# Ledger of designs, part 34: designed miniproteins, single chains

Each design is a single chain, and the fold is of that chain. pLDDT is the mean over its residues in the fold that is shown.

## One batch from the design tools (miniprotein)

Design m1233
Fold by ESMFold2-Fast:
Structure m1233 (fold): chain A 68 residues (1-68)
Amino acid sequence: MISDAEVISGIADIYLGIGKILERKGDFKGAAETYRKASELYEQAGDTEGARWARKNAEEAEKKFKES
């Protein structure tokens, strides 16, 4: 049975992947926003480690945006 948490976690993984693509393209603002979305979704799914990882990526992308 597919739980809401499994669906939300899968969507968070997609956002994490999109954030990485945006970061590779130099869209650090878009990457930071996308990583923040992923972090929120991981928290909703109960994935504290995933949320922490996504938030760290968002903070790093935000810093790159401010220095670009």
Scores: mean pLDDT 83

Design m1234
Fold by ESMFold2-Fast:
Structure m1234 (fold): chain A 66 residues (1-66)
Amino acid sequence: REKLKEEYIEELAESLLILEHNEDVTLQVAAKLRIIGIEEDLRLLGYSEEEIKEIEEKARELAKKK
């Protein structure tokens, strides 16, 4: 579970960096779809909305450090 959560945090951070720094609209749309897919995967894995928000916060902090 922890390894899977870490993987999703990293993938979310990567997608957030694309949204923040990449000017390519096609890549931004792809990043948004990836974020939605990760959120749905987390729900299917039994994470609560609160846990998903915590994962998203960790991903945002990781993205800021780059």
Scores: mean pLDDT 77

Design m1235
Fold by ESMFold2-Fast:
Structure m1235 (fold): chain A 55 residues (1-55)
Amino acid sequence: SSLLEERKRRGREEIEREILPSLLDMLRGIEKAVGLYDPEEAERIRKIAEEEHRK
């Protein structure tokens, strides 16, 4: 019980730690793709992603 709860908590922490950087990486990928068509919009997206990262 205690071990299972501890394991579940650690699993959730690992997922949160992995998911957040992965989401930011995907956002940067999208920003770069958009930059090929609209560099101004890509710059805007990048600033938003950086602000989210700092929170």
Scores: mean pLDDT 69

Design m1236
Fold by ESMFold2-Fast:
Structure m1236 (fold): chain A 78 residues (1-78)
Amino acid sequence: MSVSPEQLEAEVLTALADMYLALGDKFVERGEYDLAIESYKKAIELYEEALRIDPDNQVAREGLEIAKKKLEELEKKK
């Protein structure tokens, strides 16, 4: 069993995207909506990059769906 460099890169990007998603949630909790929007957009970019490298990454697919939904809800608020 070996992880390809591409698979490892996709996993790292997914983990970073998960961190930005969590940061966005914390900014929403604090009422810092502009920072939350920025964090969710960054998470979306990182999940999309991870999926370009590893299209079968389920964590990245689920994270992307969640991040897009959360961003849409915040953009509707203003």
Scores: mean pLDDT 83

Design m1237
Fold by ESMFold2-Fast:
Structure m1237 (fold): chain A 50 residues (1-50)
Amino acid sequence: MEVEIEEEDPLELLKKLEEVQKAGNTPVVPNIEKKSPMVQLVYAVQLAVQ
């Protein structure tokens, strides 16, 4: 449903992305355990063996 109108501002999204880049170009690995079990396994395999 629509209720996050304020958070859908493209300017805010851009600022957040730029802030992450300024942090040091360190790709923050998201919590894989929060994803589906299949996706988690695939991601773990690729991260380890890939």
Scores: mean pLDDT 52

Design m1238
Fold by ESMFold2-Fast:
Structure m1238 (fold): chain A 55 residues (1-55)
Amino acid sequence: MGLTDEEIEAMFNFMLKHKVPAATVVATAENLKAQQPERAEVIDRLLEEVLEKLA
């Protein structure tokens, strides 16, 4: 019932496209890791990629 890796990636791509503040992206990633700790590695990788592109 959690998000798939593809759904998480789509969510981060959406946030990047719409120039969501970095603080909001970080908060979203932390909430997703809390709900689905088994996907933490994918979430951390996508968070790093998004933050690099927002910088």
Scores: mean pLDDT 80

Design m1239
Fold by ESMFold2-Fast:
Structure m1239 (fold): chain A 93 residues (1-93)
Amino acid sequence: MEKLYIHLKKLKEEDIPEVLELVRTVLKENPEIKEIYVSGDEEAAKLLAKRLKEEFPDIKVTVVSEEEGVEIAEEAKALIVVSGKSALAIALE
């Protein structure tokens, strides 16, 4: 079971469409990903998780602590780091 880990340093509501587009690209290139984990600021993480659940109903989306996020990142197929208008996606293989 492959995982996507998303870490939110900063997220504004206006940045959500760009993050969703990046997630769509990662999932298209990595169709084996069935779980998405989100960490960072609690309210930003909840907001993004809600939007991800609406757009990707077949994927399990979970908000985790930053500590849990570090462990998940070691096993993740891809990582996304969001800092406002800047988002970086890294595929591990």
Scores: mean pLDDT 78

Design m1240
Fold by ESMFold2-Fast:
Structure m1240 (fold): chain A 82 residues (1-82)
Amino acid sequence: MSEEEALEGLEQLKKDLDELEKILESLSKEVQKELLKQLEGTLKQLDELKKAVTDPKVKAKIEELKKRIEELKKKIKELLEK
């Protein structure tokens, strides 16, 4: 994958995470649990991508998205504890 394609994929992921956050509280507990599993998988994919890229800008974007996903996971866990 080119670095341009990687950046485009990361931009799309950011948009997907923004949309997910907007609807998060309206989702059933079953869907919230499945989202936690999907977010864990996405984190693993981002870790592998970070190992494969050398561009510091791409690495920085990966780290920002990983932080965003961890924040979403924390929010979902808090919703599930209610």
Scores: mean pLDDT 81

Design m1241
Fold by ESMFold2-Fast:
Structure m1241 (fold): chain A 130 residues (1-130)
Amino acid sequence: PPLPQVTLTQSPSSVTVYEGGSATITSTITSSAPLTDFIASWWQLLPDGRVVWVASIDLGDPSKVQIHPRYQGRVTISFDLSQNVATLTLSNLQPEDTGVYYNVAEMPRGNGFDYSSRGSGTTLTVLPRP
């Protein structure tokens, strides 16, 4: 069987908010394979080059969400199957939330394929309150 073709288009490309505010990032997913076969995860690329996992959602059962303990209470993640849109909302933003956020679509190990595709990225800048 051919490998799936998956494209993730993130919006906005960049967002700047003040500390204590909120930001919403969307990812529109197009795929040659059923999206119900995928898990979507969100990752933060820190300014120092480290990559940290934020949260994951099962696109076949969007009620199944995993959020990293560091982000619990501040992160909401969802998937709208009618629009094929994954959404990450970050609240109570802190300067350390600054970074490039990537949506990643992963096909779980099964049917002999490991597959992942990464989105276009969203640059989040958190400014201190004046």
Scores: mean pLDDT 84

Design m1242
Fold by ESMFold2-Fast:
Structure m1242 (fold): chain A 61 residues (1-61)
Amino acid sequence: MSKEEEAQRYVLKAAKAILDGDYDTAMEYLDKALEIDPNNVAARNLKAYVEALKAGKPFPG
């Protein structure tokens, strides 16, 4: 399996954690995705989103 496919699996796990309101678990999965593929745009965007939610700031639309 490619590193991009591995990273995507962690991104999907992070997305499920976000839907469940578990932002700490989502952050852990996103960090793992970025360790595998540091240029993964989906992982970077979701990490920024989760960080904003944890900080109590609205996501910049």
Scores: mean pLDDT 79

Design m1243
Fold by ESMFold2-Fast:
Structure m1243 (fold): chain A 68 residues (1-68)
Amino acid sequence: HMLPEELRDELGEAILNGDPEKAREAMRKVKELSPEAAEFVRQAAEDILKYGNEKTREAAKAALEALK
């Protein structure tokens, strides 16, 4: 019933908005859905860590920490 693309979009929006708490929650939802789906969104968060600004990097770090 869940759309992996929709969850990935929610995570992306949280990161772009620089909201670490929302990013963590979105990543937790993905992790609960499947470890494989979490791997896909992990790659997107890693890209933000490399190419984002300070605000978006903080949210991306929070998402990755929630994945551990």
Scores: mean pLDDT 74

Design m1244
Fold by ESMFold2-Fast:
Structure m1244 (fold): chain A 61 residues (1-61)
Amino acid sequence: SRKQRHQLILQGIGLRLRAIGLRIDADQAESQGRTELADRLRAEADRLEAEADRLLRQADS
């Protein structure tokens, strides 16, 4: 339904925005020499982006 499609799009966009925030936090952690933390934050951002892409593809189906 159109309502389900709209919900998937909003969830996908929300996850993308969260991933952007995590990448900013990762860059800050790296600038402080916290390389392991930066790597973990980037891995989490990648996971959220993959889930966002899945939801947005489902919305286009």
Scores: mean pLDDT 89

Design m1245
Fold by ESMFold2-Fast:
Structure m1245 (fold): chain A 59 residues (1-59)
Amino acid sequence: MSLEEFKDRLAEAVERSLLDHGVPPEQAQEAAERVRNAPARDREEALLAALREVSRALS
């Protein structure tokens, strides 16, 4: 799996998680797009970007 494919799956997971927690669809989609577009050199950096977006949206 490529890094881009991994980021896409993380973005989908972030969107789903935020929707399940009552975040409006517009904000969930924006958070997912930020994950997808985050500069990440490896899967660890991509994961940290996803966790940061979830934390920010739910806090």
Scores: mean pLDDT 82

Design m1246
Fold by ESMFold2-Fast:
Structure m1246 (fold): chain A 78 residues (1-78)
Amino acid sequence: SSRIEELRREIEELRRQREELEEEIKRLKEELPSLDEEEKKKAERRIAVLESAIGILEAAIDFLEEQIRRLEEEERRR
């Protein structure tokens, strides 16, 4: 159905955003050993913010995946 396709596109966009944030975290973590203590603290705070944002995106993806499962179940019953 068009609604399931729409939800799948929304999930793919959220997954893309999650991957971008995960890549930023990876880059920051790779840079940590070369940073001074002040820069390291700033990077660690940035990582914490990004990890929090990933958690929100993962919750949104789970919610949309559950909506798809319910819609697919309804389509299978018909």
Scores: mean pLDDT 88

Design m1247
Fold by ESMFold2-Fast:
Structure m1247 (fold): chain A 54 residues (1-54)
Amino acid sequence: SMMDQARAELEEQARRAGELLQQIREATDPSKVEEARKKLAEAGRRAQEADSQL
């Protein structure tokens, strides 16, 4: 169903966000932190879009 697909997408983006947060915490290179933060923001936006379909 669409709701199951939206929930699966939300869970996938949450997992991706967790991995990106870990990369930010472990990174010592500021440029990599900035790139990961941008990707984290995009993952959050996609998660919000999926949540709106639940």
Scores: mean pLDDT 80

Design m1248
Fold by ESMFold2-Fast:
Structure m1248 (fold): chain A 64 residues (1-64)
Amino acid sequence: EEEAAKKIIEETEKKLKEAKTEEEIRQIVDESGARLLAATTDSELIARAAKEIMELAKKAIEEL
């Protein structure tokens, strides 16, 4: 489960680097969140992974 969360974070980071609009960033974040919920029921792991994804999204928005 931790490996699955790590893979989702890594794939999300790659997608966010290619994003050109705030709308694309939002869609990538929403999709990643859905994938996390499908991959694990560990609430602590979901919370940590969601925090990492939100920090990556913040960086992507700052680079627009």
Scores: mean pLDDT 80

Design m1249
Fold by ESMFold2-Fast:
Structure m1249 (fold): chain A 55 residues (1-55)
Amino acid sequence: KIDELRKLAMEAYERIKAGEDLDEVIQELRKKMKELGASDEEIDRAVQALRDAAA
């Protein structure tokens, strides 16, 4: 599961670098991580890291 979560986060980052809307990418990341059984804290941490990297 952890490798899949890491893969999703990296794909989200690449999509943002490609010019996709940050809010939509984050929304999709939240949904996919939830489907893989990630906790709300894990999801929030990944989203915060993504926002920080995109700032």
Scores: mean pLDDT 78

Design m1250
Fold by ESMFold2-Fast:
Structure m1250 (fold): chain A 58 residues (1-58)
Amino acid sequence: SELREKALQAVVKAVSENPKSPEDLAEMVRKALQEAGVDPETAERIAEAVRRHFEATQ
């Protein structure tokens, strides 16, 4: 639940920064998660999932 809340907040923050590509969005999400204390491996996994989702919806 806590990880899910951090992931949602990271995505909202990244989207509000007007990313230019799914790759930019994923990088912003990864950095936001790491700033929130999520470990690098988990942050990368979530960022990659977000990248794939937004790439598929373009």
Scores: mean pLDDT 79

Design m1251
Fold by ESMFold2-Fast:
Structure m1251 (fold): chain A 59 residues (1-59)
Amino acid sequence: MSVEEIIKKAKEMLEKGKSWQEIADFVNKEASKLSPEERKKLIEEFGKLFEEHDKKVQA
């Protein structure tokens, strides 16, 4: 699974109402199968997704 596919799946999990903990567990499991460079890209993309979601939901 590519970094882009992992991020897409994480977004789908968010839309289904999965917790950040479940999404993080999924991302970490897939990250262990990636190269160090792909893991860095995944962390950066996932961080952006988290920040955008948190900024919209912050109360």
Scores: mean pLDDT 75

Design m1252
Fold by ESMFold2-Fast:
Structure m1252 (fold): chain A 58 residues (1-58)
Amino acid sequence: DLIEKAKELAKKAAEAGLRGDAESARKYYEQAVKLLVQAGMSEEDARKEVSRWIEEAE
């Protein structure tokens, strides 16, 4: 549940980046990281995983 929501936010971050909307991209990125931390991941691992998903979406 939390992981699927984080993936959707990562996709929105990638889409915002494509539009040049850096503020929205950062906001979605931080929200996705927060959800993964709530799901039991360390902040370091969560940031790494969300970055991977954004790269895959772009």
Scores: mean pLDDT 82

Design m1253
Fold by ESMFold2-Fast:
Structure m1253 (fold): chain A 61 residues (1-61)
Amino acid sequence: MEINPKEVELSLAVMAAAIAKKAGDNEAAAEYYERAAEIAEELGDEELAEELRKLAEEARE
């Protein structure tokens, strides 16, 4: 069992984005998804980063 601080930050950002969407704050949701994508990219997960960037773009629509 190994906890990476960036993995925790990624999970928190994704959760914050979901909460913001439920609150109707699409701008905050997009910002949190973009932050999560940046962290995923730093972790070497380019596929997840691309998916999160798509979610950020969809949130702004």
Scores: mean pLDDT 82

Design m1254
Fold by ESMFold2-Fast:
Structure m1254 (fold): chain A 68 residues (1-68)
Amino acid sequence: EPLTLAEKAVLHLLKKEPKTSQEIADALGISQSTASGLLNRLEKQGLVARDEETGKYSLTEKGRKALE
């Protein structure tokens, strides 16, 4: 399934450094609920991974390739 512009924006932010859903929401000017939904969808696709202890999401190799 093709990536939306919002999903690509999330992946580009995570390419810089790992971020929480709140940090993504603040950076994109969206609600934390919307950011969490985007991150959950990207995680199901294997494009991002969540750190259980910090709640931060990081870009996977698959996520990086999706931006190329």
Scores: mean pLDDT 83

Design m1255
Fold by ESMFold2-Fast:
Structure m1255 (fold): chain A 58 residues (1-58)
Amino acid sequence: VKSLEELLKEREQLEKEIAELKESLEANPNDAEAKAELREKEIELGVVDIQIAVKIVT
């Protein structure tokens, strides 16, 4: 079971990676690999956010 601190660090890292991928896609919108990575990171961020919410409200 991940600690709240670990989840917060994962969220921060994912947010940074998502921002970098979005900037790359603005420069190269046809990068299919970057689009796939962005989707995966956004899904991972959603999962982490749910886990953080559960820990905070419990």
Scores: mean pLDDT 81

Design m1256
Fold by ESMFold2-Fast:
Structure m1256 (fold): chain A 98 residues (1-98)
Amino acid sequence: SDEEKLARGLELFRQGRYLEAAEVLKDSTLDEGVILRSLAYFLAGEPIFTSNSVETGRIILEAALILAGKEVEPKYLSEEMVEAIRARDAARLAELLS
């Protein structure tokens, strides 16, 4: 199921196995799965992202800008997500997307 793939992707992501996490999530239709896939690519150093909606795309764009070290006033990411992204805290990001 999409939920089982998300759980597997989250586990791989926590382990720093970013490209493997992205591969498990490649066909995800869940917002959390699409966001996690893009975060996995970004943390692997790959400038690849996809979105399933305008809202998901805005979240992914904010995350990408934060990871690039840009000064961004987040509108779509929670403060906890912003802190986890800035810290590159894979375990915390996985917790927040579970």
Scores: mean pLDDT 82

Design m1257
Fold by ESMFold2-Fast:
Structure m1257 (fold): chain A 91 residues (1-91)
Amino acid sequence: GAEAIKIGREAKTIEEALKAIEAALEALKKGILGGALAAIRAALEVLEKNAKTEEQKKAIELLKKGIEALEQGDVEKAIKLFEEAIKLLKK
């Protein structure tokens, strides 16, 4: 029914956001900073619209803190925060 299709779309959207964050994190670990902040911000907007669980909501807060750390030039802190967010999104 329509509800099953809606649930599938929401799950797919969270999975796509997760993959975008993982790709941005790998780029940051390699010292490739171009576009990573924009990609994580885009994924965060998607997650904020589709978050349902406490783990997903906590991951959103960690992503926001990671973005703030990255804007301050603290790449190491940002990487740790993004890794914690990814772990929560996979639960």
Scores: mean pLDDT 77

Design m1258
Fold by ESMFold2-Fast:
Structure m1258 (fold): chain A 60 residues (1-60)
Amino acid sequence: DEQVKKLVEEVNKMPGSDTERGYRLLDKLKPLNVSKENLNYYLDKANIRSDAKEYIKAKL
């Protein structure tokens, strides 16, 4: 969980579109074998627009 918090903070500081940052977060979480429920939780914590979050969640 501490590693995931750090990844969310790093993604929030990244340049680029909200959708790009969302997918980068997912790519960083995949090696950690995070559940779909936890992926949704961390997407909600990321500084990403709500429409981009919903689009990404629909692809999970």
Scores: mean pLDDT 71

Design m1259
Fold by ESMFold2-Fast:
Structure m1259 (fold): chain A 68 residues (1-68)
Amino acid sequence: SVEELVREALELLEEAIRRHADDPELVAQLRRLRADLEGAAADPRMSEEQLRTVVELLIADVRELLAA
């Protein structure tokens, strides 16, 4: 379900923030991505399909940040 995808993405973000706690710039970027996902998940106008796309794009952004 999309709720499970959101939960998994939030768990991955929390894990990444913990793992990179000594990098304040990276943590700030990861926290912004988490806030964006939380906002999208809380928006009643957001469709299940739109929320799935937000999760997919966010996971891609996290992967790019962690690869840098």
Scores: mean pLDDT 85

Design m1260
Fold by ESMFold2-Fast:
Structure m1260 (fold): chain A 57 residues (1-57)
Amino acid sequence: SKEAEETIKLLEKRKEEYEKRRDELIAEGVEKNKEQIKMLEEAVREIDKVIEEIKAK
């Protein structure tokens, strides 16, 4: 469905933003940013699950 394709594109863009933020925090210092890094990694995993759900339907 075209709606599903557009939703996936928006989710992929959101995922990219979170991954970029995660990578910036890792570069700044894993230890001092540990909680924020884990939160972003969790958000990325949740987006991946939603994308897989949409693709399975």
Scores: mean pLDDT 86

Design m1261
Fold by ESMFold2-Fast:
Structure m1261 (fold): chain A 64 residues (1-64)
Amino acid sequence: SATAQALKAQAQAVLDRARAGELSVGDAVRQVYDLALQLKKATGDEDAAVALIEEAGRVAAALG
């Protein structure tokens, strides 16, 4: 759906800002978690929401 694509794009933008040093890793993880909850609420797709959280965790591990 357009909503799912928009939420995934927002999550990627948040993670890109963390990689650029424009956003703390902790703030990026929090924002991606909120976007994952919005994605689950909008689509009912728990696997897609978990995938976003797992990606945020991988980015956090790489930067910390």
Scores: mean pLDDT 86

Design m1262
Fold by ESMFold2-Fast:
Structure m1262 (fold): chain A 50 residues (1-50)
Amino acid sequence: IYPSILSLMESIARQVGALDPAYRERIERANEVGPEEGAFEGMGAYAELL
């Protein structure tokens, strides 16, 4: 896999989360589960928020 891309996406999602605490909770939870699986779930919320 390519974790560097996933890490970049997570960083962007975290910036968006600063505007919406509900979104921030989503990305934080996704990061707890694991970088590759959890972060992609967080990206789903990121895409919906945008």
Scores: mean pLDDT 59

Design m1263
Fold by ESMFold2-Fast:
Structure m1263 (fold): chain A 66 residues (1-66)
Amino acid sequence: KKEEILKEAEKKISEGLKELDALQRTGVRAILDAPDSDAVAAQFEAEMKKKRDELIKEYNKLLEEA
């Protein structure tokens, strides 16, 4: 069943990348619209890092099960 685990991992990566792309688009708009763009940019950067780290962690867990 390694093939099933790999397909699931691939799907999670694809979904995570789409989420990161959507978050980036939303974040850029929020930064541009914000009165304090530096503060919003810092928060957005932290959220992007957390989302990316979470995606990598999930992927590694699936590979461990393969």
Scores: mean pLDDT 76

Design m1264
Fold by ESMFold2-Fast:
Structure m1264 (fold): chain A 64 residues (1-64)
Amino acid sequence: NEDARRAAEQARRAAEAGDAAAAGTSGVHFKLMSGDREGARRAAEAAGAGDAEAAYQWAVKSAE
């Protein structure tokens, strides 16, 4: 799934830049496309807390 791969890559780049909001947005998008609503929620929470690395990690986890 090309869109999911692009979302995951964007989340990784945002995390490297320290942009928690962008990492969370890309992570939520990836999780929702994968059907993982709980993972999407956790990625959003990490982004809201300003934790770009955690937002990215939740985005790429195969399971929550």
Scores: mean pLDDT 66

Design m1265
Fold by ESMFold2-Fast:
Structure m1265 (fold): chain A 97 residues (1-97)
Amino acid sequence: NYSLIREAVKKVLEGESVEEQLERLEKAIREAVSDEEERERLIELVRELLDFAAKNPEVTKRILEQSKTDEEFVQLLNAAVYLEKNKKGSIDKLLNS
């Protein structure tokens, strides 16, 4: 699972379509994951990771270089997505006080 996500992100960094990589990962998730809620959550996660990589290629390349395992890569990339989302929310919260 993590190896497929890392490979898809790497292909996006190499100029391949986010949509094509997402469709490939969605098919793999639908075949591997029988629980509907877990399946939907994973599809949402990989969509966010691929979109982040397309918008932030330099940060994503750095994470790829620093990660020792496919799992560590996905965890670090997910943390970067979370920080980007929450920085905006945190800044808006601080400015609205």
Scores: mean pLDDT 77

Design m1267
Fold by ESMFold2-Fast:
Structure m1267 (fold): chain A 76 residues (1-76)
Amino acid sequence: PLPPPPLTPEEQVALLTRLINAIKNNDQKKVDEILAELERRDPELAARVKQILSNPDPLEQKKAFMDLLVELMKKK
């Protein structure tokens, strides 16, 4: 089996946006599915997302996710 293709910046933004929406909706199953896709296709980005999720402060998590999204959008 061939490895999956690497994520484009557009795909990174789309996955992160879907993740943020899943968290906002308290959809843990969808969060887990998106994280699994990130780990498979972009383990470095997945590690950064997991570090954000390890922070128990929801306001700090939200700020970190928005900062990450802006960073990824600049790569477009």
Scores: mean pLDDT 78

Design m1268
Fold by ESMFold2-Fast:
Structure m1268 (fold): chain A 63 residues (1-63)
Amino acid sequence: MVGDVYRALADLRARTPEELSFRAGDRLEVLERVDHTRLLVRNLDTGEEGLIPVSALRDLERL
């Protein structure tokens, strides 16, 4: 999980300022598992970093 790169299969909109928004097709690198429900990720296409829910992994394709 940490260090893995995923391709987004769907858009995600941030619900809080600390969360990351991304679009379908964006490449995301998992930097850290922050807690049981959240991951810190970097969008490799935009350079932005932020939190996503672990449940969002279902809409990501592992590269």
Scores: mean pLDDT 83

Design m1269
Fold by ESMFold2-Fast:
Structure m1269 (fold): chain A 63 residues (1-63)
Amino acid sequence: DPVSEEDRKRLIELAVEQGLTPEEAERVVDLAIEAWKQRGGPYDLEELERIVRLLAQERLARA
């Protein structure tokens, strides 16, 4: 797993701070990690944070 447990936890906390429930935050983070893995490239936590914020905002806009 290229994403550390500590980084994954940080991304989940970020999504919760955006207004998601912990369960939704976990799903958003997992989707962001999968999207990053499909794209390839070097590991970049800032890029993952950006993807998580975009997905969280999209879910909140549809709620």
Scores: mean pLDDT 78

Design m1270
Fold by ESMFold2-Fast:
Structure m1270 (fold): chain A 52 residues (1-52)
Amino acid sequence: SAAVAARRAELTAAAAEAYRQAKAAEAAGDAAAMKAHLAEVARLGDELAALD
């Protein structure tokens, strides 16, 4: 459906942003922030996998 396609695009964009934040935290040496952002990427990936 169009709604599922829109939600998939939204979750994909959110995961890309969370990954960018994780890379920024890695560059800053903030291991805690990096792990938190990577956990968000994993959560968004699970949401994407659950869509149908």
Scores: mean pLDDT 89

Design m1271
Fold by ESMFold2-Fast:
Structure m1271 (fold): chain A 68 residues (1-68)
Amino acid sequence: MLSREEFLEKFTELVERYREAVLAGDVEAARKTVEELEKLVEEADLSPEERRRLNEFIDWMRGQIAAM
C-alpha cells in the first residue's frame, strides 16, 4: 500500500486536477481524475472511517460530473 505521506501528496494533486477539469468543462479529464482518485484511495493504508469519508467525497465528485 502507499505510504500516508505519498497518499496525501498524490491526493492533493488529483483534487486540484479535478478542480481544473471541472472549471474548464472537460468532462473526460474530470472523469479520468475521479477514476485515479478511486484507485489511489483503494491502494492507500487508510482507516475505515477515512476510507468511508473519501469515498463519499468521490461520489460527490461523480455527481458534479453528471451535472456538467
Scores: mean pLDDT 81

Design m1272
Fold by ESMFold2-Fast:
Structure m1272 (fold): chain A 70 residues (1-70)
Amino acid sequence: SLEEQIAEVKEKIDKLREELSKTIADYDAQLAAGADPEAVRKALTEDVKKIYDEISKLIDERVALEKQLE
């Protein structure tokens, strides 16, 4: 159903938001281990951009599905 498809997209968005939180935690762990802050910051920025791009696509998909629901 459309409702099930919307729920699946929402679950995917929630999982990506959780991945974002874990990515930030990994950043903190690397800094605590003595990693170069600039190198870690660059990698984090790239990973965050990828996650945001994927979330944006899923939000567009969710909106399109919701418009089909009366």
Scores: mean pLDDT 85

